# Designs tried in a protein design run: designed miniproteins, single chains, continued (3). Part 6

Each design is a single chain, and the fold is of that chain. pLDDT is the mean over its residues in the fold that is shown.

## One batch from the design tools (miniprotein)

Design m8176
Fold by ESMFold2-Fast:
Structure m8176 (fold): chain A 93 residues (1-93)
Amino acid sequence: SHTVTVEVDGHSVTGVVPKGGSVTLTITFEAEEGKYIVKVYVDGKLIGFAVLEVKKGGSASATLEGDGFKVDIKAELSEDGVLTVTATVTDES
């Protein structure tokens, strides 16, 4: 098992991915339209990042891979300015 931390715009969430399994982590906060950098750390090491551009009522997604992990990221910005970033981290070992 590995500790996973997802960070975006100074907000972070931490969870544990089981060996050969997946974990889904969600961050929700008030945000403006624009570009956001989503960073993914495993055991304190940056494995990758994605740049996502969001507009009100819209969504953006990205996939990244690093150090034997796959990360599927979705960012949704509501019309009232709430950004929800969901990252599913899979241990491919």
Scores: mean pLDDT 89

Design m8177
Fold by ESMFold2-Fast:
Structure m8177 (fold): chain A 79 residues (1-79)
Amino acid sequence: ARRAEQLAALERVLARLPEVEARIESGELPEETRARVEEVAAVLRALRLFLRGAPEEEALALVAPALREAVRAALAALR
């Protein structure tokens, strides 16, 4: 099913976050990248929570207020 495929894809992306963090620690990526990685991780975790059956408002609570409109649109696309 599409939802199961989307969930599997999100889990794979989330599993790669430590690799990006290691690149920041090694100096390959600038330290300023950390804030962007944290924002992306929060969005991916919100999408994962929604795909697992959580209410939209619970998923949106994981992301910064400024990103909630964009994330709400993404959640609608996953329906």
Scores: mean pLDDT 79

Design m8178
Fold by ESMFold2-Fast:
Structure m8178 (fold): chain A 100 residues (1-100)
Amino acid sequence: SEVDELIGGLIDIAEQLKAYARRQGRDEAVKLLEEFINKLKELREKGASLDEIFSVIKDFYNKLKEIDPELYELFKEQLKILSRTVSDEAKKKLEEIINE
């Protein structure tokens, strides 16, 4: 489904950033990324709406910005790439988060 593809893409991005953060010893960012991945998995299992998914993304994005501006910029660039592969509805929501 579109929702499963969106969540899958987000989990892949978060896992890549977590691996990078772990190699760099960024323990606070690793924990935040683990929490984000776990929330995305829960949303997938319960069949969450796009609005619920974007609420979780926005919360994570704002927290990442505060604790690790470099990983925030990397995540932002990955969201821009992801926005090119999703539906117009999901793209619009991702662009709203990116352009906050």
Scores: mean pLDDT 86

Design m8179
Fold by ESMFold2-Fast:
Structure m8179 (fold): chain A 70 residues (1-70)
Amino acid sequence: MDEKIKEIVELITKKIKEGASVAEAIMAGLEKAHELGGVPVDVKEIAKKAAEGASEEELIKEAIERAKKL
């Protein structure tokens, strides 16, 4: 699970860093989450925070901690 969350967050942050829109990053993250079997990750929140300057490491940590509380 944690590795799948990490992969989704890394994809979203990479897209944002490469100049993709938040909407494009959200779509990429949702497609990846679906491919990985429906990982419980708030892709929209991650993409928004990444665009606002949150670090990839912080986003991975928060996403994993939130998934554990579901």
Scores: mean pLDDT 79

Design m8180
Fold by ESMFold2-Fast:
Structure m8180 (fold): chain A 65 residues (1-65)
Amino acid sequence: SEEEYEKEVANFEELQKKRGLDFVKILRDSYRVALELLQRRNASEDTIERVKIRIEALDEVIAKG
C-alpha cells in the first residue's frame, strides 16, 4: 500500500542518516537477492509484495542521497 511504502521510505531515510548511503545500497542489493530466492521458492504474494515495497523505498532513498 501507499501508506506502507511511505513508512518504509521514512524508516530507510533514518537508517541512511545513522549508517550512511553505502550501508543502504548494500541493504537494497541484499533485498534484491532475497526477492529472487523468494520467487524461486514460490513464497506467498504478500511476502513478495512486502519485499518489493522495501526495494522501491530503498531505491527512492538512494536516488535522493
Scores: mean pLDDT 87

Design m8181
Fold by ESMFold2-Fast:
Structure m8181 (fold): chain A 100 residues (1-100)
Amino acid sequence: MEPVYRPNEVMAALLKAAGETKEEYTLGEIFLAFTKFVSVQKGVVKKDGSDVEDLLAEWDEEVIPVGEAGKLLAEALGKDSFTLKELLTWIMENQLTEVP
């Protein structure tokens, strides 16, 4: 059975900004929501102002949160810039509780 996670209040707000309304998520669903946040909501841009086009290839690229969705993310992490790797690490280590 695939592990299911309950996001904390901060992560739930970010998921809502990405268009997600569930109470519990698999890691695959969290990753998909994160992909939508970056690619569809455009909540982050690269330092030169260009869009993130490939999340895996641009994993170590520094990104800047932008717009209303990006402001929520900046407040949640306490940072004005971060890498996509730092963002995913923060999500996985601090924001999700496995449901028994």
Scores: mean pLDDT 71

Design m8182
Fold by ESMFold2-Fast:
Structure m8182 (fold): chain A 60 residues (1-60)
Amino acid sequence: MAEEAFARVMEEVASTFPPELHPGLEAIRDQALALLRAGMATKDVMAEFVARVQELLAEH
C-alpha cells in the first residue's frame, strides 16, 4: 500500500534530521498521509511533501 511505503520513507527522513525538526516533519507527514487517503496521486503528494520539508529547512 502506498501509505505504508510513504510511512517508511518518512521514518528514514526523520532519523536523518535533528530532533528539533521532528514536530514539523510529523505535521508534514500527517498532512501527506491525509492527502493520500483522500485519493491524491502519490507523485503529487510527494511533490508537496518535498516542498514543505524544504520550507521547514529554510526556516532553520
Scores: mean pLDDT 74

Design m8183
Fold by ESMFold2-Fast:
Structure m8183 (fold): chain A 70 residues (1-70)
Amino acid sequence: GAARKEALIAAVEEATRAGLVSPADGQRLLDAIRAAADGDEAARALTREALTLPPEQAKGVAAAVAPATR
């Protein structure tokens, strides 16, 4: 639903603000969420994009967004 998609967007924006990812990587993650039809697809797309990050950044992003994917 829209609420989950909004929560994922907020989580990625906060992760970028906290320095867990670069602004460019944060934008890629946001684009993946926006391209998704619903919150479940957004969570899957975000996970796929996060796997392209360096391992330490991927772990940090996964932890930050995990509550929003439930």
Scores: mean pLDDT 74

Design m8184
Fold by ESMFold2-Fast:
Structure m8184 (fold): chain A 98 residues (1-98)
Amino acid sequence: SDLLDAEVLHALALIALAVTRIEAKRQGKYDEAKPLIDEAAEHVERALAAFQAGDYETAIEHLKRAIEILKELEKKTGVDTTPAINALEKMLKFVEEK
């Protein structure tokens, strides 16, 4: 159950990041946004791997870093990262409650 819930939250985070990529492309900001979205996605993958290994502290650190990167992306480009941040905050809350 907990692993399935983590996988669902991970999938929702990836969907929200994909929406952020589409919005960046629509605004002509993708070249500037791509490195930060890629870095955030890498941290999301590392967070899931840490969670699956039972390393909740490392999972939390990676999720917090992904959220920071998305906030930086919005400040630099004006691309709305709110849906992705909301998805990651839900995943973070789930991990913190373990």
Scores: mean pLDDT 90

Design m8185
Fold by ESMFold2-Fast:
Structure m8185 (fold): chain A 94 residues (1-94)
Amino acid sequence: MLERARELTELALSEDLEVARRAIEELGKLTLDKDPRVVLAAVEGLTRAALAHPELAEEALEAVKKALKSKDKRVVLAAVAAAITIIGVLLDQE
């Protein structure tokens, strides 16, 4: 699972926007994983994807919001930080 999050992060940073969008969708599924390490890796990947592809920042934000409902406080804090970063990207596109 952790290796999968890493592979998806690399795909989400692809110059091919279609590949990046699909990788963001799959990273979003990993934010619901039972292993907090997998969720943290997915949240980091989504944040990096939004920074690389501002046009996909809305999809990345929606995926990160799912992690805010986690019972793990570290995951919730990471998701809050990621959401703030992604919102900053969205504001820069205005």
Scores: mean pLDDT 85

Design m8186
Fold by ESMFold2-Fast:
Structure m8186 (fold): chain A 105 residues (1-105)
Amino acid sequence: DPVLERVKALAETVIALLREVKAQSTDPELQELADKAIEVAEKVRKSTDLEEQIAGLRELYELLEKMRELARKHGAPDDVLELIDQAIELVRTAIEELNAALEKK
């Protein structure tokens, strides 16, 4: 399924971005949120159900928005903010694409 394979690739990219956030940040609260976001992204990557993937991506989106807000509040470097913003845009785009795929079935 080309949609499932694209979602897996996207989840892998988001996990890589989140691991880079952890590498560049010493903020324990940001690291804890990143760990939770990685766990959710791994569940999305391993899922074979589109509705489960959409639910996981929505949960991931909420966690990423919380990370963005926390990073801004704590004065994180621009590089860290850019990594989080990239992850948010990837997840937002995937949610829109998967919702469109479900509506066409």
Scores: mean pLDDT 84

Design m8187
Fold by ESMFold2-Fast:
Structure m8187 (fold): chain A 62 residues (1-62)
Amino acid sequence: MAIFYDVDNPYSYYKAIAEKKELETKYGDEIVVLDIVNTSPLDPRAEEDVKRALEELEKLGF
């Protein structure tokens, strides 16, 4: 399963990360986050950035 985000919209990116977490919890499968323009997978080194993005989403009430 894949989720798309808009690289030009940080809110879209954070929302995609939140959806990834929800879907992984619900289905137990690995969810890939892809740029809507380039369909490039999220950088593997971005695991720490994903954690920070989730913290930012918590601040926004997600």
Scores: mean pLDDT 60

Design m8188
Fold by ESMFold2-Fast:
Structure m8188 (fold): chain A 85 residues (1-85)
Amino acid sequence: SKQDQAYAIYGEALDQMAELTRDDLVGSSLVGLFEMEHEVAKRFKSSVSDILNMMHRHLKAAEKLGMPQEVIDILRQAIAQIESI
């Protein structure tokens, strides 16, 4: 389903962000919060629209906290991929 595709796309993006922030306590903590919220969205069978709204909130948080551009780019690419399904 489109929902399952959206979950998979963001899950893969979160794994990449977790690897990039592994040695950064603040960055890894923020990614951990994103992962928890994503798991809640999956369990509640959230719509693609709700997943995108969540990801846009995550993007704003990452930008505000000055996370590395590589992390911001991964988030933007994942949002664009999900918007195309």
Scores: mean pLDDT 90

Design m8189
Fold by ESMFold2-Fast:
Structure m8189 (fold): chain A 66 residues (1-66)
Amino acid sequence: MIPKDALSLAAKYMIEKKVTGKSLPVLNPDRVVYFPTQEQIEAYLKKYGLSEPKEGYKLFDTTVPL
């Protein structure tokens, strides 16, 4: 069971890299998938002050069915 907070944490850690850099979010190796859509990624990036996704960047989907 993956909390949706993990999605917000992932976006927050992305901005942390721009300001100070800290620990990365813990990704589930069993359920590592791409973000649901690039639009959502861009929305998160802009909301937190980011405009570009990372290369080879993959986030596990917290809304993926179990």
Scores: mean pLDDT 44

Design m8190
Fold by ESMFold2-Fast:
Structure m8190 (fold): chain A 61 residues (1-61)
Amino acid sequence: SSEDLAALVEALKNRDAAAVVFLAKSLGMTRSSSELFRMFYEDTDAFVAEFERETGHRLEG
């Protein structure tokens, strides 16, 4: 999961929405892919906050 978390950080920096959604679901987000794509496009910061809240993983210390 540490390697997947690093991959998610890189995908976020590259604005690779498909990779972000795939990795977020792999790491425990329970929302549908379509909802996660919408959240990411509408507010990436809110997406990150929701990911951290739902999964317990922190992308920034």
Scores: mean pLDDT 82

Design m8191
Fold by ESMFold2-Fast:
Structure m8191 (fold): chain A 69 residues (1-69)
Amino acid sequence: MKELSDEEIEEVAERYGVSKETVRKVADELREKGLTSENLTKEQLEELAKKFGVSPATVREIAKLLDKK
């Protein structure tokens, strides 16, 4: 997994109504824990969504973008 581009961060932020800083923090947590869209469990999605104040769909989309990098 590599870092998200500024464009990808902006698109997720606009699409899901969250700040770009929040998108970066979620992406960093996913990378630090080695979580990919493939291995990310429902429990982990819910936990991260609550931790960062975002929807589970936002977390999954960020994970998918990180997998493509």
Scores: mean pLDDT 79

Design m8192
Fold by ESMFold2-Fast:
Structure m8192 (fold): chain A 63 residues (1-63)
Amino acid sequence: SAAEVDARLAALEAEMAALPDTEEGRNQAAARVQELGDWLQTQDPALRAAGIARLQAIVRARF
């Protein structure tokens, strides 16, 4: 659902903000991004497109 996509993206953004700026922290962030990205591919096309755009924005802000 749209609410679940929003909740998962918000959780990822908060998690990435809490991760340390270390190699381990960056590796954990990358793994979480891949996991959420894979899950977004299973969603309806409109939710997937919006979710991927927000995921890309979160990644750009992190790195």
Scores: mean pLDDT 79

Design m8193
Fold by ESMFold2-Fast:
Structure m8193 (fold): chain A 69 residues (1-69)
Amino acid sequence: MKEELKKKAEEYEKKAQTYKAGVDAFNRTIAASADDPETAQVHQDAADRLNSAAEKYEKKAEELKKKIE
């Protein structure tokens, strides 16, 4: 049972990491678009969506990891 919870936690962590990588990419694009506020805002909105997904999966992983100890 512990192994199943560990595997599921790892899956959630990997998903969160993938979303965080997306956020990092958008943050770089936002920095590059500092002279275009509209484009920067669109990328910021996209980053916020990915960040929310990352946080959701991180929380799920943490909940499972607490059960594993």
Scores: mean pLDDT 78

Design m8194
Fold by ESMFold2-Fast:
Structure m8194 (fold): chain A 115 residues (1-115)
Amino acid sequence: MEKKQKLLEFVEKNKGKLLRAIVKDENGNIIMEIVTTAEAAKRLIEAGAVDEVKEAQSGSGSNANSDLLTEEVSRLIRELVRALGEPADQVAITINAKSPEEAIEALRRLLEALR
């Protein structure tokens, strides 16, 4: 079954809602979650950048361990918010990476896929 097709069907069903796009590492561990509009989530899916999409829970905020929020990680998060083209209050990014280097790699791959 085509994964991308199923993700796009989910987005179409949930157009008026905030969605949670999930990025996983090679072992299936969640390294990043992006809560944003259905339109931005569709762009992420079309770019092949996300592994799963779910309905967002109310109250989802951007968070990361302080050790992961280096200057470079923070810069890439701001670039991702701009690349999605949505108001900043409609984009929340949670990073669960094991290191700043893993977070930087994941963010860069996502940005490359969107460009």
Scores: mean pLDDT 73

Design m8195
Fold by ESMFold2-Fast:
Structure m8195 (fold): chain A 73 residues (1-73)
Amino acid sequence: MQQLRDEWRRRLAATSDPEERERLAELGAEELGQLAMQQVVPILKELEAAAPPRNLDEEAALSRRVAEELRAR
């Protein structure tokens, strides 16, 4: 994920055409979003199995916990 993010940023920096830069940014964001979800999903499933969220506040707490676990791995 980080290597792909760096590659997309390099491509954006190399392109001087603003329209092309916007198009690459949109494509990169979508692909990076999918890869982030692939890394998040296993952690999310583990944490949800232990304590499933019942409201938006608990979902926010779960999301923060997933981010902490992802950084720890």
Scores: mean pLDDT 62

Design m8196
Fold by ESMFold2-Fast:
Structure m8196 (fold): chain A 76 residues (1-76)
Amino acid sequence: DEERRQLSEKAGEYMIKAVNNSDNVEKTAEYLKKAVEHGVTWETLEQLLIVAREQFSPEEVKNFEEAVKKVKKEVE
């Protein structure tokens, strides 16, 4: 439980870093890849995109979406 909690917190930190670098698709993709490695599911990423659309600029959301697509292709 504690180890799972720590992984979830690290995944959250990488997600925040991905969002903070949403002006750079490549950096965002690197942080998203680390988040996935720490247990974030693709469904969770898609849900977070919905939230991001309300909080961030359309350009930042588009960059985040492109980064998600890049990571998905590389992991497959």
Scores: mean pLDDT 74

Design m8197
Fold by ESMFold2-Fast:
Structure m8197 (fold): chain A 60 residues (1-60)
Amino acid sequence: SPELEQLVKEINEELEKLPKEKREECFLKARDKCAAKNYSNQIELGKCILENLKTYCLNL
């Protein structure tokens, strides 16, 4: 899906803006928050991860 490919690209771009040592921790924290919401759609899950990654990692 073009939307899913674009979301993966945006997630990677946000991770690349972070210090290398924080990338894994920030991604896992964003993923865990989104996993609790039990999304059935991979695009909705990706959007949730991207939003939490931008918000959560900037507030660290």
Scores: mean pLDDT 75

Design m8198
Fold by ESMFold2-Fast:
Structure m8198 (fold): chain A 72 residues (1-72)
Amino acid sequence: SEGEKQSQLGFEHVDKAEEALKKGDYESALKHAQEAVEHALEARRLGNYKGAMEVLKRVAEIYRKLSAAGKL
């Protein structure tokens, strides 16, 4: 479904944000986290609440790490 495609795109951006964090690339991590949020919100709009919530849960962890690094 389109909602499943949106959640998968969200997961891809979460993975990219996590890799950027490991490299200390906070700008790229924030950009990918924001794109993951957009895909999660679209997945939710299309009825994929489960996929959207799992993406947002991982995004919350990325924002927590960015905040701890003083980058939010």
Scores: mean pLDDT 89

Design m8199
Fold by ESMFold2-Fast:
Structure m8199 (fold): chain A 67 residues (1-67)
Amino acid sequence: SKEELAKRVKEMMEELGLKTVSVDEAKFILRAAGASDEEVAEFEQMLKERGLKTVSVEELVEIILSL
């Protein structure tokens, strides 16, 4: 589920001490957390639409929950 994906991403970033990540780093984390290629592509499109080059934990969670 989107909720489980968001939880896994948040836990991974917090355990690694990451406050912000690049788009490419975020895509890697999403795939590692179990996101499909379609979910990763939708995420990348949302980042492009928002003009974001980096994302915080909070922004990542919000975007995942809006997919």
Scores: mean pLDDT 81

Design m8200
Fold by ESMFold2-Fast:
Structure m8200 (fold): chain A 77 residues (1-77)
Amino acid sequence: RGDFLIAAVARVVMEHYSESDAVKAANAVREALDKGEPLDEDTLARILQETLGVSPEEARRLAKEALKRADELIAQA
């Protein structure tokens, strides 16, 4: 269900930053999924920190919000 997570990441990043940053973050998450990386909160926070240049605290907050939104989308499927 990586498509829901990619969509959630793009939406959360776009709400706080820019469309360009949202595309960058979504592409980084898609690449991690293609590599078979476990997209838990810690891994997602690392990806967001590296792609957006935000603090570890900010990246963890964004990761938690994106996972929550992805879970909401999955619950409707």
Scores: mean pLDDT 80

Design m8201
Fold by ESMFold2-Fast:
Structure m8201 (fold): chain A 59 residues (1-59)
Amino acid sequence: AQVLNAAVGYVRGLGLSQPVIDAVAAAVQEAADSFQGNAPFQTFAGIRIEGAIKDASKA
């Protein structure tokens, strides 16, 4: 929940639409599953989120 809200806030700052936010939410879920808690989650998730954003932006 909080991770999702953080991702939404970040994506809104980038001026993205809700379909892209949905893709980001899915990417964040996968990142959260892999995240061990000892790394900057924002940076860790950012790599996956960038891919999801670009893909959703095209689709």
Scores: mean pLDDT 63

Design m8202
Fold by ESMFold2-Fast:
Structure m8202 (fold): chain A 107 residues (1-107)
Amino acid sequence: MSIYISPEILDKSLAKVEKALEQMVKRGVLSEEEAKAMYDAVKNTLTSLQNQSSVIDETTLFNAVKTAVKNALLKLGVPEDRATELANGVAVITLQSVAEAAQEAAS
């Protein structure tokens, strides 16, 4: 899938990611500090991609989010194995959220 991240897709995607992270905190899967760091990493990554006005493929989007989230968690002192697992999970959530937002914007 190739996608251009419009302002509408950005806003809808971030809302979906924020809700998913809030549910993970409520379930005790994430601390509030981890959730905030991951949300900020996703927001900065998607905002950067929107500002570049470029079409992006799924693999590039996934890897960009995964790298940004993993680095943010490592800065918090999260162990590498946990940081990698959480980054992969959030990258999947972000890719799904962007795809859903794009479908909604196309309707």
Scores: mean pLDDT 85

Design m8203
Fold by ESMFold2-Fast:
Structure m8203 (fold): chain A 109 residues (1-109)
Amino acid sequence: MADKLLEEAKELLLSVIKSPEMKKKLEEEVEEVKKLSERDKVLAAYYLGILALALGNEEAEKVIEEARRKLEELGAPEEELEALEALYKYAKEHKEEIKEKLEKKEKEE
């Protein structure tokens, strides 16, 4: 389940990234994450989902919801779940800023 969730989040983010170099970097980072714990994979899927949503992929909402539920099932403390919820709200409120920062990073050598 965690590997599938991580792969789905990766594909959603890849759909909104334009730079071939950034896409390759994302694929390499996800392969490294697949070597980590089940919890780390689900947490990575949550972050990738939030980034995809901020960049305009509304389908990422489902991955974010599933990852949050799975983190709760895996015993993530309430304070961590609250921090992740705050990050999700921040991303929704600051979509333009997040998009600009990523586009700027794609243009840097």
Scores: mean pLDDT 78

Design m8204
Fold by ESMFold2-Fast:
Order: sequence, then structure tokens, then C-alpha cells
Structure m8204 (fold): chain A 96 residues (1-96)
Amino acid sequence: VEEKIKEIWREAAEKLLDKVVAAAKAAGKEDTVAKYRAKAVEKIDPIAEEMTRNYKQFLDDLENLEKATDTPSSREQAALVEEAAKKVKEILEEAK
């Protein structure tokens, strides 16, 4: 169960990173993107592990993010994270 939850968060983090990379490439910052991506990848696993432990706190943070965001990109990222959180809830309910 915990391993599946961690994988869901890892995939969500990778998709978020891919969107950031795509936006930076569109801005013509390919060299900066390559260097930053390598460093950011190292942080994906720790983030996924923390999200697995604190998913309830994360859901509260997501609600605050949705309330504070004014950009389409931020809304798309929030929707991706919300979908991952929904899958995590489903797995946790099935495991009870």
C-alpha cells in the first residue's frame, strides 16, 4: 500500500517537473533546464515519501493553493496533484 502511494506521488512530481521543463524550453532556456532538471530529480523521491506520510496536510495545502492561484498553469498543476491525492485516498480506503 505505502509503495503504491509513494509511486503515485513520484509520478505526479515527475509530471509537474515535465511541465516546468516544457515551459522553460518554450522560453528558450534549454541549458538552464537541463542543469536544473538533474538536481530536481534528486528531490522527487524525498518529496514523494513526505507526501505519503502527510497526505492530509497536503490536501489542506492544495485547497490553499487553489484559493491563491490566479494563473492557468498553476490551476493545471493543482488539478494534477488533486488527481494524485484522490488516487491516494482510494488506496487508503481500500486498505482499511
Scores: mean pLDDT 59

Design m8205
Fold by ESMFold2-Fast:
Structure m8205 (fold): chain A 121 residues (1-121)
Amino acid sequence: SDEEISRFFRAVSPRYAPEELREATRTFLELWQRLRNGEALSPEEIERLVEALRRILEESGLGDLADEFAELLRRALEAGRGREVLLIIGEGIRDIVEGKQSVREAFERVIRRLRELLASL
């Protein structure tokens, strides 16, 4: 978990991760692990996950994407599409960590895929 947190911080903020980004990343990884284990998140846990990821985008210089991303993520999780959300965001984070995409490119693709998911509902 600490190694995953460190790799994610280096991908989104390679020189400096303010305490807010560190806290948001830890909250994200905790709830993400529960979602990966097939657990259904409560409405309060969905809001915590959404807010954590919104703050990570804002602190990464992606505030212009943050509100749309937060709303799409909330709607997808509330619709019970946690498995698809895990795949979409998980692939984006993996591509960032592996250096295949910039943080912006990865989240623009995540937003596009979340829009497609919600359009299928």
Scores: mean pLDDT 76

Design m8206
Fold by ESMFold2-Fast:
Structure m8206 (fold): chain A 60 residues (1-60)
Amino acid sequence: GPVKKLVYERDGVKVEVVEEDGKLKYTVTKGDEVIETEDIDELLEEGARLAGELAEEKRR
């Protein structure tokens, strides 16, 4: 079966990768929000969005 590997966990954000059928799938988790993507550009875009939300929280 597919083996999930923890790549990153910080500031309430968790990133895991799993290999299925020779493809890498990424899972980004922040609280109850879960985003799955096979595209590394989407992963980077979602990571930037989550970082922006954290920065906005610190302004309040």
Scores: mean pLDDT 68

Design m8207
Fold by ESMFold2-Fast:
Structure m8207 (fold): chain A 74 residues (1-74)
Amino acid sequence: SVMEQLKEAYDALQAGDLSAAPKLASYIGFVSAMAGDLETAKQAQQLEIKAIRGELTDEDLEKLLEMAEYMLKY
């Protein structure tokens, strides 16, 4: 399931695998869009673009992990 893939990407990113960041952002964006949360989907898309470009700040990484944790809670 997409939630299992989201958790796998989250666990990888938490372990320091930065290559998991675009995947995590993509899954967050997909889940948010399917739930009708277009604002969160747009934020996730912006983070995905930054991750692909290697432009993620520490604050962006914290935001991405917080978004994933919120989704995994529900």
Scores: mean pLDDT 87

Design m8208
Fold by ESMFold2-Fast:
Structure m8208 (fold): chain A 96 residues (1-96)
Amino acid sequence: MEEAIKEGLETIYRDVKATLGEPVAEEVTKLAEKAAEALAAGPAKRAEAEEYLIEAAALIRAAQRLGTSDPAAISEAELEEAKAEVREEIARARAE
């Protein structure tokens, strides 16, 4: 339900903020909200939703690797490398 989605987003925000700071938590939460909106739009948007979730996971990974709390400090190249790593992990999990 809508309440469960809001609670999930608040949990993500709180946990990311505690570890990586508020600016990273805000960007991760925005990506998670976009994923939820895409899923609500129907099955045709599933791939779009998955891409938003990959971007959110990649942003967390890049921020952790760089030791930064500022999303603006993460270059497009660093984010794309993190996205590739997330996609590889998803592929390995599916193979297991």
Scores: mean pLDDT 80

Design m8209
Fold by ESMFold2-Fast:
Structure m8209 (fold): chain A 62 residues (1-62)
Amino acid sequence: MKELQEELEKIAKEEMERIARVRKEAASGSPTDARQAVTGEAVRGGERILEKLREAREALEK
């Protein structure tokens, strides 16, 4: 269980850096499409974290 938490923290870090980069591009005065991209990336980041959690749990059950 603690391994899963550490793995999740690493993934969260990477997702934060990714979102920060996309956010920088949106802040550069790009059209509203960039805003949508930032929002989509944040949502996908959250989903990816949850997916990693489920995968790790499934691996432990097998």
Scores: mean pLDDT 69

Design m8210
Fold by ESMFold2-Fast:
Structure m8210 (fold): chain A 70 residues (1-70)
Amino acid sequence: SSEIEKKKKEFEKLASEVAELADEKNDFDTLKETKKIYDEVLELELNGELTVEKIEEAIKKLEELKKKVE
């Protein structure tokens, strides 16, 4: 659980950074994709299916989006 909490904080911080960067650059496609990834993680958490592996997959997707916007 502590590892999930740590990874979730990393995910939330990265999601915020990518969303802010996309908004500043008027990259609405990246903003939409970032929100989709965030919603998918939230759905997993609400269903009790959130794992470290799933958070790490989401972080990887966000890192790829960040590189695209930068």
Scores: mean pLDDT 86

